# Designed miniproteins, single chains, continued (4): the designs that were tried, part 7

Each design is a single chain, and the fold is of that chain. pLDDT is the mean over its residues in the fold that is shown.

## One batch from the design tools (miniprotein)

Design m12210
Fold by ESMFold2-Fast:
Structure m12210 (fold): chain A 71 residues (1-71)
Amino acid sequence: EEEKKKLAEQYEKIAQGLRDTINRMKENAEKAIKNLTPEQAEKIRKDYEKAVSELEKQIQDAENKATELKK
């Protein structure tokens, strides 16, 4: 039981790390966009949205595993 709690904590840390990554990516994208043309900004937004969607899926998987381990 204690080992399951530690493993759940590891998955929660992974999920938090991924959220922190998304926040940094958002901040970097917003800073980059301010100095770009509208066309270049659109490409950055699309790349950002695609990357965020993949990370959100990984966050959901990690959170689901943490929840399963706590049951």
Scores: mean pLDDT 81

Design m12211
Fold by ESMFold2-Fast:
Structure m12211 (fold): chain A 69 residues (1-69)
Amino acid sequence: MEEEIKKLAEEMIELGKKHGVPQDLIDRLREAIEKNDLEAIARYVLQIATLLNRMDLAERFGELLKKYE
C-alpha cells in the first residue's frame, strides 16, 4: 500500500477515536489497512469523514486513490 494512503487512513482512525466514532468502524478500517484493501479503506474513510463532518478529508483521500489506480 502507498505510504500516503496509509498515513491518511491512520489519521482518520485517530480522529475517529477522539470524536467518539463507533469502535466497530475504527476496527474495520484498521483491518482494511492491514489487508491492503483499498476499496474497504475508501469506504470506511468516507464513513468516518462523514460522521466527523470532514468532507475535505474524504475529497483528499479520493484524489490519492485516483493517483494510485
Scores: mean pLDDT 79

Design m12212
Fold by ESMFold2-Fast:
Structure m12212 (fold): chain A 97 residues (1-97)
Amino acid sequence: MEFLDELERLRAEAASAISKGDYEKAVEILRRMAQLAEEKAQKSKNPKIQELYRKLAEVAREMAEAVENKDWEKYTELDRKFQALLDELAREIKKLE
């Protein structure tokens, strides 16, 4: 699943940027993740997968806002939600194989 690997890579890059204090770069990466997830939601014909991509896009946008506000508790909660949604999405995609 090339797209899930790309989202995981971008998530890791955002976390790395945060650890280096490059919050502007982290916000740009998180907004890019939201855009990619929204594009996949629009192209998906499976309603459950479409819903999961939309939720990923929403959480990624909220993560970007948390970084801008330096709300690290909220960011950590949202990052856990993002991981749970990725795991659910991977399971739903695998059912179609």
Scores: mean pLDDT 85

Design m12213
Fold by ESMFold2-Fast:
Structure m12213 (fold): chain A 93 residues (1-93)
Amino acid sequence: VKEELKKAVEHLEKAAAEAKSMGHQSAINDALFEVRILIQKALASDDKREAMEYLERALKVAKEANEKTGGHPHVQQAIKSIEKAIEKLRKEI
């Protein structure tokens, strides 16, 4: 879970660096900021169900960034990394 979430953040950072427009870069940076906060809340939660809710919210934020940017490859990789973290956490519940 923690390694997948680390990879998700790294992919969003790469997407922001590769963004061709100020608008796309802003959208990805806003998503990166919110996803980082949601991941911190998930990892700090003692309730695995609460942690899952934070990760599902992070996934939604990443998907919205993907739509706003027209499908950036690194945003798509961040989505896949969050989905893998969610699947791993489900197996622990």
Scores: mean pLDDT 82

Design m12214
Fold by ESMFold2-Fast:
Structure m12214 (fold): chain A 68 residues (1-68)
Amino acid sequence: DLNSFIRALVEEMKKLNVPPEVIFGALNSLAGAKTVEEAVQAVKEYASTLDPEIAEKVLEALKRALEK
């Protein structure tokens, strides 16, 4: 379920102390996604625009959200 994935992604980003503005940006980047796969691609593209240290945290949160 896409909505369950989005909730998990937000919680995992919070656990890794990702700034709220970055979390908001990630959510905006996936707003058009209709599947988990599309959401993953959107978040990866968004992460590529961030500072490497923040990008690494976003990608780790993404991995954890996909693992459940």
Scores: mean pLDDT 85

Design m12215
Fold by ESMFold2-Fast:
Structure m12215 (fold): chain A 57 residues (1-57)
Amino acid sequence: RISDLQQQLSSSSGSVVDNAITQLARIGGPQSNRILQQYAQRDDGVGYMAQQQLQSS
């Protein structure tokens, strides 16, 4: 579920975060895109990954 993936994005585990971003990108749609867009505002690795997913689509 999207809510579960959103919780995973706050994890300290890079593998969990990477999986959550990938799953959100795969689900697509306005809700997933909105979450990815919010995380893309961050200047850390999570933000970088979210930004990459948004820009490649």
Scores: mean pLDDT 74

Design m12216
Fold by ESMFold2-Fast:
Structure m12216 (fold): chain A 90 residues (1-90)
Amino acid sequence: MHMEIKIEEAQVIELPEETVQGPNEPPVLTTTTLLLVKTNTGGIVLALVDVEEPGYPREAIDAISVVGAPEELKEDIKEKVKEYIEKLLA
């Protein structure tokens, strides 16, 4: 019923890396990434993703926003982009 949502283009902007280290802990490299994702709906998705290395547990997307798409498609677009980001983090 909804059109099949496809990712047409993704732009990845890595923000400056930060090394986080607590007392008596190994250093953890944290990278915040801004993704700009274009879909076949005409909608554009902005997402912030925080990735910790080494040995990061699965982390949730920090923020995700959809602009320029029909309201009815926004949730489906978010889900598709979350799936795409999950594959990028794997």
Scores: mean pLDDT 69

Design m12217
Fold by ESMFold2-Fast:
Structure m12217 (fold): chain A 62 residues (1-62)
Amino acid sequence: MKEYDVDAPNATALAIEILRAEGIEVPPVSEFEDTVPARVFELIAAGRYEEAKAELLTLRRP
């Protein structure tokens, strides 16, 4: 099984949707770079949503 999609345009949007569903406040997808946040998905799979948010924020547009 692949760990994550390569160059998936909606990968960040999916991570944001999952975090928001768990009640975690995250900025909209437009604030983030078009990348595949593999670590964010690993943290989500482990139920570590606050750490997933912190990791996702490192991908915020410069």
Scores: mean pLDDT 70

Design m12218
Fold by ESMFold2-Fast:
Formats: sequence, structure tokens, C-alpha cells
Structure m12218 (fold): chain A 87 residues (1-87)
Amino acid sequence: SMEDQLRALAERLEEITRRLEAGEISVEEALAEMRRLVDEAPALSPDLKREFHALLDDIASITDEAAARRALRDFTGYARRRLAEMA
């Protein structure tokens, strides 16, 4: 279902954040994976894809790695809430 696809996307975004916090991937790798997941998500409206890409682009501009990591966690939490509201 569309609801199941939105939930799966939220879970995959959370997994990327966990891997980043565990030191398994870099901020750059996490951004690339999140951008790919958002782009490839068939259940996301064009407006949501645009919103999520804009937020990820803002995070990509952060030069401080600790701030970028916090921003990626904040993005994941925000995305989970947005996706849950639509499921």
C-alpha cells in the first residue's frame, strides 16, 4: 500500500541516520543515500520530493560536520512526522 511505502521510506531514512551515528558511513554518503531514496520513492508527491530535496541541499551546505550530523538527524525526525501524517 501507499501507507506501507511511506512507512518503509521513513524506516530507511532512520536506518541511514543510525549508520551515520555508528560511524559506518560519512555525512556525504548519508546525504547521497537520502537523496536517492527521496528521488526513487514512488509514493512521494512532487511537492514533498521538492521539500525534502531543499532540506537536504541546505544540510549539504553545512561546513561543520557535527552540525551536519545533527541536521541529518533533525531531517529524519521531521521526515518521519511528515510521512506519518500522510499514511
Scores: mean pLDDT 86

Design m12219
Fold by ESMFold2-Fast:
Structure m12219 (fold): chain A 92 residues (1-92)
Amino acid sequence: SAEDQIEALVDEFKKIMQEYAALYPEIKDTVDKVVEIVTTGVKQGESARDILRKGLKVAETELEKQNKLDEAQWLKMGLQEIANRLEEIRKA
C-alpha cells in the first residue's frame, strides 16, 4: 500500500540521517530536528512541499549561516529526495 511505502521511505530516511550524524556528531542536533520535521509532517499529512520548505529552513539557518556548506548541501539533497519520493508515492 501507499501507506506502507511511505512508512518504509521515512524509516530509510531516518537510518541514512542517523548514519550521517554518527560520522558528523557536531550536526546531530540539526539532523535530529530535520528528522522530526519529516516524521511529524508525514504523520500529520503535510504536503511534501511544506515538509521540504521547513527542512530547508533548518539547513539554511543552522548550517549555511555557520559556513557548514557541505553538510548543508548534503542535508538539502536528502530532503529534496524524500520530498520527491513522497510525492511520487502519493500520486500512485
Scores: mean pLDDT 86

Design m12220
Fold by ESMFold2-Fast:
Structure m12220 (fold): chain A 57 residues (1-57)
Amino acid sequence: SAEEVYEEILKENPDLTDEEKLMLRFYVKLAEKAGLSDEEIREIARSMVLAFKERKK
């Protein structure tokens, strides 16, 4: 499920800010509503995390 993917990504990235966590959850839920698979949602979520980290450095 999208919630399981979200929890998995949070565990892999404990350094995410509350704002980044909120944005990630919003897009994960949006992708779920669009009918994407858990694998596709995971790839999108990981790409977002990379973008968040790139902005800091």
Scores: mean pLDDT 83

Design m12221
Fold by ESMFold2-Fast:
Structure m12221 (fold): chain A 97 residues (1-97)
Amino acid sequence: MPMSEEEAEIAQNLLRASAEGNLKEAAEYAEKLLELTPEEVFEELIEAVKNNEPLDAMSLMVMKAIEVLEEAGKESPAPEETVKAIEEFRKRAEENK
């Protein structure tokens, strides 16, 4: 799905804070982005990860938001199944280096 104007603004702020190395600010925007993310986007991300399909811009931003929250030591508001799918994906990517 296309990002809403609000989601796009938050995603832009997340990318800026992440690029600046401001993990605290990046984590705050990551949490807000995930709270605004429709359930359908999380389901599409899980399916794409399971099928090794290319991720769209929204799915990439959701994955980045979850990673930023994990790096900051914060609990993700994303569904547990989505978080576990991303963790499994990252482990498989590391093993296949």
Scores: mean pLDDT 75

Design m12222
Fold by ESMFold2-Fast:
Structure m12222 (fold): chain A 56 residues (1-56)
Amino acid sequence: GARERLEELAARVGMTVEQARELLAAFGPEGTVALMQSQGVSRELAEEIVRELLAL
């Protein structure tokens, strides 16, 4: 399901779904994407993770 997809995507960037949710809550969608990119995550992957989080 959507959660299992999110767990796979988050693991690929070295974080848990809960950590990704905390980033989204603190920095919003745009801020979360920017933070992930600063850690070497591609914009496309960061945007996919944020979209999946918002779809839950």
Scores: mean pLDDT 81

Design m12223
Fold by ESMFold2-Fast:
Structure m12223 (fold): chain A 87 residues (1-87)
Amino acid sequence: SLMERIAQLPPPDPALVERLIALGVPEEYAEPLAKIMELFNLDEAETEETARRFLEHLERGGSFEELPKIAIEVGVDRALERIKSVL
């Protein structure tokens, strides 16, 4: 289980957990989501976008197991937008 593996990761920054809750992430998912964001070293904008996509994914009946994929896709999309701004 992804949740069980995430539970074994170090505690996340409490400020990041509070930020995710403020963005609308349910408390049950805020800490696991924060741990994944720290693991992937996401910035504040990537954190907000990941939270938004994750909430949309849950609304569609999506599984928590897809969370790492969502975080990776946000990172890739943000990198592509940064490249596009130079071209």
Scores: mean pLDDT 77

Design m12224
Fold by ESMFold2-Fast:
Formats: sequence, C-alpha cells, structure tokens
Structure m12224 (fold): chain A 80 residues (1-80)
Amino acid sequence: VDKKIEELAKELGLSEDQLKKIKDAYKTVLEKLKNSNEEEKKKLLEYLKDIVNYYNTTPIEDLSNAEKIQYIVAKVILEE
C-alpha cells in the first residue's frame, strides 16, 4: 500500500509533507471503515467511488493539492 501511495503522490507532483497527509488520511478512513456498521460502510464506499469518478473527469491541473490527496486515498482504498 505504501508503495502505491508513494507512486501516485510522485505522479501527481506532491511533496513529502503531503505524502504524510495522504498516509494519515488513509489510516483514518481505514479505521472508520473497520468501525462502521454495514449501512455506514456502504455509504462511505459510495462516497469514495464518487470522489474517484469526479477526479477522473477533472483535469489534473485543475485539482488542488487537497483534492489530489483525497483522490489518492479513495483510489487506494477502493483497490483493496
């Protein structure tokens, strides 16, 4: 997982500080999924899919660094 996050962060031009934020956000979302009931988990997964779909249709140059972080976290979680 770390290697995939690092490769995506490098591809999107994110700094080491931003890479740390991605890893922290990934851990937070993963913990939330583990502590969620079936309904909450389904809603969270649908939200993550919406994030990935939105950012896949948006030019990378129009994305903020915060949006790039959200995209990487959502994409990596959905690929697990």
Scores: mean pLDDT 79

Design m12225
Fold by ESMFold2-Fast:
Structure m12225 (fold): chain A 67 residues (1-67)
Amino acid sequence: SSAAAFEELAALLSEAKRALDAGDLETAQRLLDQARHMLATAPLTPGQRAFLERELALLEAELAKAQ
């Protein structure tokens, strides 16, 4: 379901944020890569997709700045 896909992706992004905050850039990169791949095929509503893509982009930018 779109709700299950959204919750799984949101959890991955939250985990990536925690890794970034802890300075674990390798784990953050892996989690963000995983989230990007899942977003490509996930059964999401347009609103859910827009929200997750915005969050992912912000975290990817934060990771790039931290390196």
Scores: mean pLDDT 88

Design m12226
Fold by ESMFold2-Fast:
Parts: sequence; structure tokens; C-alpha cells
Structure m12226 (fold): chain A 75 residues (1-75)
Amino acid sequence: MKEERAEEAYRLAKERMTKELLSRGVPEEQAQIAGEAVGLRARKIALETDLSPEEAAEAGIKFVRDIADSIRSIG
């Protein structure tokens, strides 16, 4: 169901972002915070679209990375 897809997208995005940041030397706490933010965005995308969990996770990661004031501010 859509909710199950959203939770899977959340987990995939969080794990991928956290591991990527840790591999780049980002401190564990900061990597976890970034992973959480990406995961929450992927979950929102999955709930609002019919994308697969993997597609929603990738979209969430891309969205957070590409955030700019002209698109949608995090603040």
C-alpha cells in the first residue's frame, strides 16, 4: 500500500544518505540528521506520488541536495 511504500522510501533514503556522508568523513551525528531529513522528504514524495520506494528515495535525496531559495527553502 502507499503507506508501506512511503516507509520503505524513508528507510532507503535515510540509509543511503547516512552511509554516503559517513564515507565522506561527515561526523556520525550530522550524517544521521541529514539522513533523517532525506528520509522524511522521500516519505512525503512517496505519499504524494505513485513512484516506487526506490524512485521516491532517489527523488528525496535529489530534492534535498538541490534545495535552493528559488525552489523551496528548508527554512
Scores: mean pLDDT 75

Design m12227
Fold by ESMFold2-Fast:
Structure m12227 (fold): chain A 76 residues (1-76)
Amino acid sequence: MEPLRIDDPALHAAAELTNRSLRRADEEGTDEVLVVVEPLDDDTFRVQRLRVGADGSGTVLETRDLTVEELEQLVA
C-alpha cells in the first residue's frame, strides 16, 4: 500500500471545521459537536460529526466522504 499524506490546505480546512464547530457550541451554549476528519487517500477525506452529551457520551450524527476540493469549499 502507498503511504498517504494530507495536503496542507486540507489539514487547515479540517482544523478550521473542528474549531468552528467547537466555537459555535461554546457561544450558543449548545451540546458539544465535534468534527473529526480522517484521510482515506491523498484526495479523499472522511468527515464525521459527533455530538457529545453532558454525560460524556458520544453519538455519530453524520458521516460523509469528501474530496480535498469539497472540504476546502465547505470551509470557505
Scores: mean pLDDT 61

Design m12228
Fold by ESMFold2-Fast:
Structure m12228 (fold): chain A 61 residues (1-61)
Amino acid sequence: SVEELEARLRELGLEYRRTVKAMQDAKAAGDDATFAELQAKYDGLLEEIVRVARELERARA
């Protein structure tokens, strides 16, 4: 449903912001291993955000 897609997109947006902050913190600390893991998570989140946003556009069209 549109409501479920909107809720999912909000959840992904929150997780995206948390992941970006964690990446900044890992970089500042010189924690390359944690940064690499967070970068993989960041890439996955971006792919899912694009996918859900496209589904939402189709559902609202």
Scores: mean pLDDT 87

Design m12229
Fold by ESMFold2-Fast:
Structure m12229 (fold): chain A 72 residues (1-72)
Amino acid sequence: MAPPELADLPNAELVYREILRAVIEAYNKGIPVTKITELVEALVKTGVENADKSPEEVRKLIREKAEELIKK
């Protein structure tokens, strides 16, 4: 999803911060920009789909998704 859609979510700041952290980590590990784009899209989707959950649960889900995608 596009960043403007993310800005309207509950806990948008939390989601932005977790996505930014994952992007920086992936970039530092030499992951190609194409894969980083896929990562961002997946993390945004996870944040949007789980917007009704607690901040702690959303953070956990985003981190788990980031680890899954960065590892592969």
Scores: mean pLDDT 74

Design m12230
Fold by ESMFold2-Fast:
Structure m12230 (fold): chain A 72 residues (1-72)
Amino acid sequence: SSLVELFVKAGASRKTAEAVVEVLGEDEKLLEYVLAVAKSLMEQEGLSPEEAFLRAIELVRPDLTEAFRRRL
C-alpha cells in the first residue's frame, strides 16, 4: 500500500506503518496529518518513530489509541 510506504519512509517499522493504516483507515488527509504531527514530535521531543506515532494518534484520534497500542 502506498499509504503504508509513507510511514515506512518516515522511519516507522513496516509493522507500525501497517498498524497505523489499519487503525486509522485509508483516509489520506488524516494519515498525512498524523504523519506531520509525528514528525513534529520526533523533531521537538526526540521521540523514537514508534513512540512519536503512538503519541500522534493519541493527540489526533484518542479514541483509536488503544486499538493501535494492541497492534504494537
Scores: mean pLDDT 83

Design m12231
Fold by ESMFold2-Fast:
Structure m12231 (fold): chain A 74 residues (1-74)
Amino acid sequence: MLEVDESASPEELLERLLAYLEEQIAAEKDPARRARLRQSMEDVRRFHAELLATESEARARALLAALAQYINSE
């Protein structure tokens, strides 16, 4: 389970999400599941681009927390 620190900066949360996904991709032997993990990583990168354009750190953290919950669900 990916743990999200609510006090962390958006950059720190993003680094944790990307590291988690990279580890899962490296360990995954099924090509179909690996493709899904790569898609999740791409989704995280898209959210990162939106977060960099956002003035609200709290909103950025909330979006990353929601994405982490989605990834942990499937």
Scores: mean pLDDT 69

Design m12232
Fold by ESMFold2-Fast:
Structure m12232 (fold): chain A 73 residues (1-73)
Amino acid sequence: PPLYRLPPVAVDASAAELARLSDEDRANHLALMVQLGREELLGNASRRVLERVLELVPDDLRHRVEAALAALE
């Protein structure tokens, strides 16, 4: 694995690795995942993280993040 070329957001980051990130870093990772069509972890993110993801995604993808927000209790 690349030690010096690791982006702040790893496309294959595990749930455990995401739990170690700040809310901002987690939001950036999830925004990238939504853009790649991989949104599996949106449903377990906090409202604060999801609200930040909503600000980071293009408007044509906002409905995916909004659905996850609506699913929160």
Scores: mean pLDDT 67

Design m12233
Fold by ESMFold2-Fast:
Formats: sequence, structure tokens, C-alpha cells
Structure m12233 (fold): chain A 101 residues (1-101)
Amino acid sequence: KTLWQKQFDKLIEEIKANLDDPEAFEAAAKRLLSQAHILGLIAEYLTTDPEKRKEIRKLMEELNREVEALVAAARAGDTQTALEHIERIKELVDKLLELMA
């Protein structure tokens, strides 16, 4: 298991643990997005395949939308919708890590 995978797992757990703490929750969600963006840029820079670069960019766009939707749902007190977005974020992060081999 990579250090990146462990870090993302930890950040997802922090988001889930802090759903009732808006500041800690939002900080953890933003840290996840920041780490994923750095990883995505590295993956795109190292990739020579134009199709794989396109997939990485699409995943990053989807991840950004999911994090924005997660923050909005949590601020609205919609815990069920927030949990659904956390699950999608986990799937997108797993896909990003798979693309990095």
C-alpha cells in the first residue's frame, strides 16, 4: 500500500468523523482535494498517453465537483447526501491511484 493511499484513506476517515464539526470537516475535504490535485498534476506530467491524460483531467474535474457538492450538502445539514458524496469521492480517489500504477 502506497503512502498516498494511506493519506487519502486517513483524510476520508477525518471527513466522516467530522461531519458534525463544520470547520474540521471543510478543512479535511479541502486537504483531500489539494492532495488529489497535486497527485493528478504529477500523474498527468509523467503520462505520455494523451487518452490517459484526458482520463486524469476528467477524474480531477469530477472530484472537484463532488467535493464542492459534499461541502454544500454538509452546510445544508443534509447528512445523507454528504455521505453519498463521500462514497463517490472515495471511488474517484481509488481510480486516480489506479491510473498512477
Scores: mean pLDDT 78

Design m12234
Fold by ESMFold2-Fast:
Structure m12234 (fold): chain A 91 residues (1-91)
Amino acid sequence: DVEKAAEEAAKKTKEVLLKKGVPEKYAETVAEAVKKGLLVEGRKNNLSAEEVKKYGEEVVKTIEGSLDQGMSPEDLEKVAKEEIEVAEKEE
């Protein structure tokens, strides 16, 4: 299910951020942005659960890479939203 795939992507996002020392408040905000974005785009464009899962994994990878480059937790939410918007347009 698309909803399950979005929830799993959000959970992975939060786990990665917490492991790298991001405060829980920011980790939850970024994870929620990932979940909501994937749900909205998945439903709007009738994406399969497999497509949502694949793009969720790419979003997590991009967020992790941005954090490794020294991006602030506040900017990570913006990166998550931008990555999901790009994923929506590519079929």
Scores: mean pLDDT 73

Design m12235
Fold by ESMFold2-Fast:
Structure m12235 (fold): chain A 68 residues (1-68)
Amino acid sequence: MNEKYIRENQKKVSQLLGRAIRYVADMMATDPDRASKLTLGSVLGELSKDPDWGKEAKEFAKLEGIKL
């Protein structure tokens, strides 16, 4: 299911991944111990609060069955 969504929405998925990587990188710089414990759900939860990407993050979480 998610595989097909990723292939058909590569641009949006790539942009979400870029933001997720940025979030993880910032956390690694600020609190590396916390960064090592980050989950996909916690990262998507923070991205869901973004006014530009929150809708895409929520949609992706819904497809993966992740509660935000």
Scores: mean pLDDT 71

Design m12236
Fold by ESMFold2-Fast:
Structure m12236 (fold): chain A 80 residues (1-80)
Amino acid sequence: GQEEADRAISLLDSVLATLPSSSSLMEQAQAVAERARTLPVDEALMLLGAAQWRLSQSTDRGSATQAISYLSKAASDLLS
C-alpha cells in the first residue's frame, strides 16, 4: 500500500545518502541490491521497484538501462 511505498522511498533515500554524490548509477544499484538482500522479500521487492523507477527518470539512459537490468535480476533472484 501507500505506507509500504513511502517506507521503500525513505529506505532508498537512506541508502543513496551513504554513497558519494559522484557514484555511478550502477554503484547506486549495487548498494540498493545489497541492502535488499538484508530485508524480508516483500520489503526487498518494494525497495528494488522504487530504485528501478528512480533510475527510469535518469537522463543517462544507457547507464540507467544497465542498472535497471541489474536490479530486475536481483528481484528475480529473490523470488527463485
Scores: mean pLDDT 84

Design m12237
Fold by ESMFold2-Fast:
Structure m12237 (fold): chain A 89 residues (1-89)
Amino acid sequence: STEERKERILNFLLSDPHRSYSAAEIARALGLSRSTTRRLLRELEREGYVGRDERGRYTADVVKFPLPKALELQVEEGVKLLEEGVRKV
């Protein structure tokens, strides 16, 4: 569904929130069309999950952009990892 594709895009960006990606890079990484990816990124930007830089690249970097919804998700994941303990090899 459209919502599942939005979730896949968001999870991709949240996996490395300090990096920025073009719509084409995200589309290639996730096996989506560029037009669909661009539309969904615009929706995520409107919702406060994703920021767009001056070069048109997208990121979930809460340090660079006021992304209240992305911040909520990053804090939740951070708390989860802390509660699960620090042991991954």
Scores: mean pLDDT 75

Design m12238
Fold by ESMFold2-Fast:
Order: structure tokens, then sequence, then C-alpha cells
Structure m12238 (fold): chain A 74 residues (1-74)
């Protein structure tokens, strides 16, 4: 599944996966987006914030709002 793919990338690369994981926020699968946000919150710091800020212009609606809230919390 898409969720398994996100977990595999994080398990393989750790915090270095932050940019790849942030790109999965473009997925139409809510479970994939939810898992990506959880992992990015766990990574935290500038390592997570920078790729979240980079993907933000490509997001809209509720997903964009959730990403903005996460950036503010990190």
Amino acid sequence: SGVDAVDTVYDTFGAAAASAIARTLLSDDQAVRDRALQILAQIGGDVAVRPLQAILPQLSGAVRDRVQALIAAL
C-alpha cells in the first residue's frame, strides 16, 4: 500500500527521507497523507519544516491547512 511505501522510505533513510515523505502529501490517499504528517512531526525541526515549506505551494484546502499548522507547531 502507499502507507507501507512511506514507512519503508522512513525505515530506510530516517530523517533524510523528510523531502521524499513530504512529496507524498500530494497523494489523493488520505491514509498516505496522514502517515506522512505523523512521520514529519516525529522527525521535527528544520529537517521537517524545510520540505514542508517547499511543498506548501502545491497543496490546497484541508491538506494545506494541516501542513501550515504542523509547520507552526515545529
Scores: mean pLDDT 84

Design m12239
Fold by ESMFold2-Fast:
Structure m12239 (fold): chain A 71 residues (1-71)
Amino acid sequence: SREAFLALAESLGLPRAEVEAAYDEVLALVPTSTLADLPAIRARLRRRFPGPVADLAVEFLEGLLREREAA
């Protein structure tokens, strides 16, 4: 959930505003993305957000995509 993601990010000391922006960006990508897209998405996010924020957002996206592929 959004709440669980934000709580994890806060526990890691990451900046909330950037974490929320990165979360919203990866959520918008879920309908059209596959696991094969993750390296390109990570590279794009790392250009716009701090590395740890970008990596956490990509990890969250990967989890959602893996659940979708398993269904």
Scores: mean pLDDT 82

Design m12240
Fold by ESMFold2-Fast:
Structure m12240 (fold): chain A 63 residues (1-63)
Amino acid sequence: PLSEEQRRVDEMAVEAAKAAAQVFKKEGENITDPEKIDKSVQKATDAARQALEEARRRWEEER
């Protein structure tokens, strides 16, 4: 079984992935322009980073 810390890291990764997916959906279904891809990647990375920080704060607040 996973340790509590490892499970927490996995949950953070899932939340980051969800945040990134939402950014790509918001930017549109068909991103084929390289410049748009770069901007979307930056936005997705920022959203994922924010989600990770929020998840970490929430779990630190609980534990």
Scores: mean pLDDT 69

Design m12241
Fold by ESMFold2-Fast:
Order: C-alpha cells, then sequence, then structure tokens
Structure m12241 (fold): chain A 68 residues (1-68)
C-alpha cells in the first residue's frame, strides 16, 4: 500500500547515505518506491505488486551490504 511504499523509499534514501558502495542501487530503489506509491494511490493492483517488488529488492541489497 501507499504507507509501505513510503517506508521503502525512506529506508532506501537513508541507506544510500550510509552505504556509499550501494548508493546508486538504493537511489534507484527509492525512485521505484516513489512510483509504486503513486500507482498504489491511483490503481491498487499494479501499485501493490511494485511495492512488494521494491521490498524484495531492499532486502536483497541489505543482505548484500551485510556480506561485505
Amino acid sequence: TVGRAREVRERALRLAKESPELRDEYLSLARLADNAERMAGGNSGVGRMLVTSAEGLLRGLEQQHRER
């Protein structure tokens, strides 16, 4: 939903500042989450799918950062 998209965006933007190595990836994820928020507000089906995808990508990037 819209709230979940905002959470992904905020977390991605914070991690972009904390993890310079993955900055571009986190910034791209923040853009995806922003688009997901807009779509979830207008048409729920596609927006929810994008939010779920963004959450998965965020988890993947966080795990990759921990491995370093």
Scores: mean pLDDT 76

Design m12242
Fold by ESMFold2-Fast:
Structure m12242 (fold): chain A 110 residues (1-110)
Amino acid sequence: MDEELRQALSRFYRIALEMTPEELIEAVREFLARLPPSVREKVQPVADRFIEEIKKAEKNGDKDALLEAVGRFLAELYRIFKQLTPEEREAVLAALRELIDRMEQKLKEK
């Protein structure tokens, strides 16, 4: 599972760089909605911070700030994941894979 998470996070990072700020915010909100309540309460503050950082980077035209925000969000997700039960970890991986597949599909249609 750890290797599968690393692969998923790497794919998310690459795709996130090709998304608009609005698409990225929607993707994060959809990801949160798919998480079990016990995991969602742990991820919610990290996701809320990430959404605010995306909004700031967009207003300032600061692409470096956006890249740093994505990296920080993924690092915090990894930290939370390591503290989860096996069932919660599988739920996070399933939600993340579904998110990545939807993001990749949207990019192919552009």
Scores: mean pLDDT 81

Design m12243
Fold by ESMFold2-Fast:
Structure m12243 (fold): chain A 69 residues (1-69)
Amino acid sequence: DEELKKLLAEVDALLSQGKTAATQPALQKKLAEMQRLLDRMSKEAPDTPSAYMKIIQAAVAITSLRNAL
């Protein structure tokens, strides 16, 4: 949760500066960090509804960022 919230806030801050040559590499780096977080969450998923919702939220955030780039 906290890690995902931090990454989303950092992405929002970068997107507010626009999709420029200066921000594009940072956005790609954040996309890679979010993808690694999703992979970790999927492998370590406990059998709980809250873990399932966190995985969905991470997947949606990654898809939104990928589509925004």
Scores: mean pLDDT 74

Design m12244
Fold by ESMFold2-Fast:
Structure m12244 (fold): chain A 70 residues (1-70)
Amino acid sequence: EVTVNVLAKSASVKEDIPARMKATLIGIKFEDIEVGDIVQFRTSETDKVYTAEVVRVDRENKTLDVLVLE
């Protein structure tokens, strides 16, 4: 499980998104993620799957800063 910080969301995303969530990555390992990757994650807070662009990776704290696209 990783921590996701939502820096911004696309104008097409109408729902409120929590600024910080614990999430499970879909189809990719945290260790393989690079800045600029498009990732999917699921969170228990909203029971939704999000698609997001990775803006920053904090390898030490296992945290992603993202822009939510969907």
Scores: mean pLDDT 81

Design m12245
Fold by ESMFold2-Fast:
Structure m12245 (fold): chain A 60 residues (1-60)
Amino acid sequence: MEEEAEKILQEADDLVQNAGLLSLEEVKKRGEELIEKAKKVPEVLPYVERKYESALAIVS
């Protein structure tokens, strides 16, 4: 669980860092996948949602 949470948090940060290199469609795809994974680890879900929103703002 702890390792899964850490991995998801890193993926969320990675999504924001790489957002400028991705299309809006790619960001949505990666973000949706991350949110689906985060639902299995509810503790990190709010953080992932916030990062996904940030990534969307970068590519918009």
Scores: mean pLDDT 80

Design m12246
Fold by ESMFold2-Fast:
Structure m12246 (fold): chain A 65 residues (1-65)
Amino acid sequence: ARELLERVRAGRITPEEVVEFLETLPPEEALELADRLGVAAAIAGRDDVVKALSEYAKELKKKLP
């Protein structure tokens, strides 16, 4: 989790890699981490990651009750 935040800020991770990691987590934890990663990506100017996380969150919410 924290390691992934650092990779996002350092520019050492693709949007696809971020989504892939989130898919390994339980949905509730994935949504929480996606929100935190989205804030970190926005601060770092990683618009590509922000967009990918927004789309991932929308898709995941469709699968939750």
Scores: mean pLDDT 76

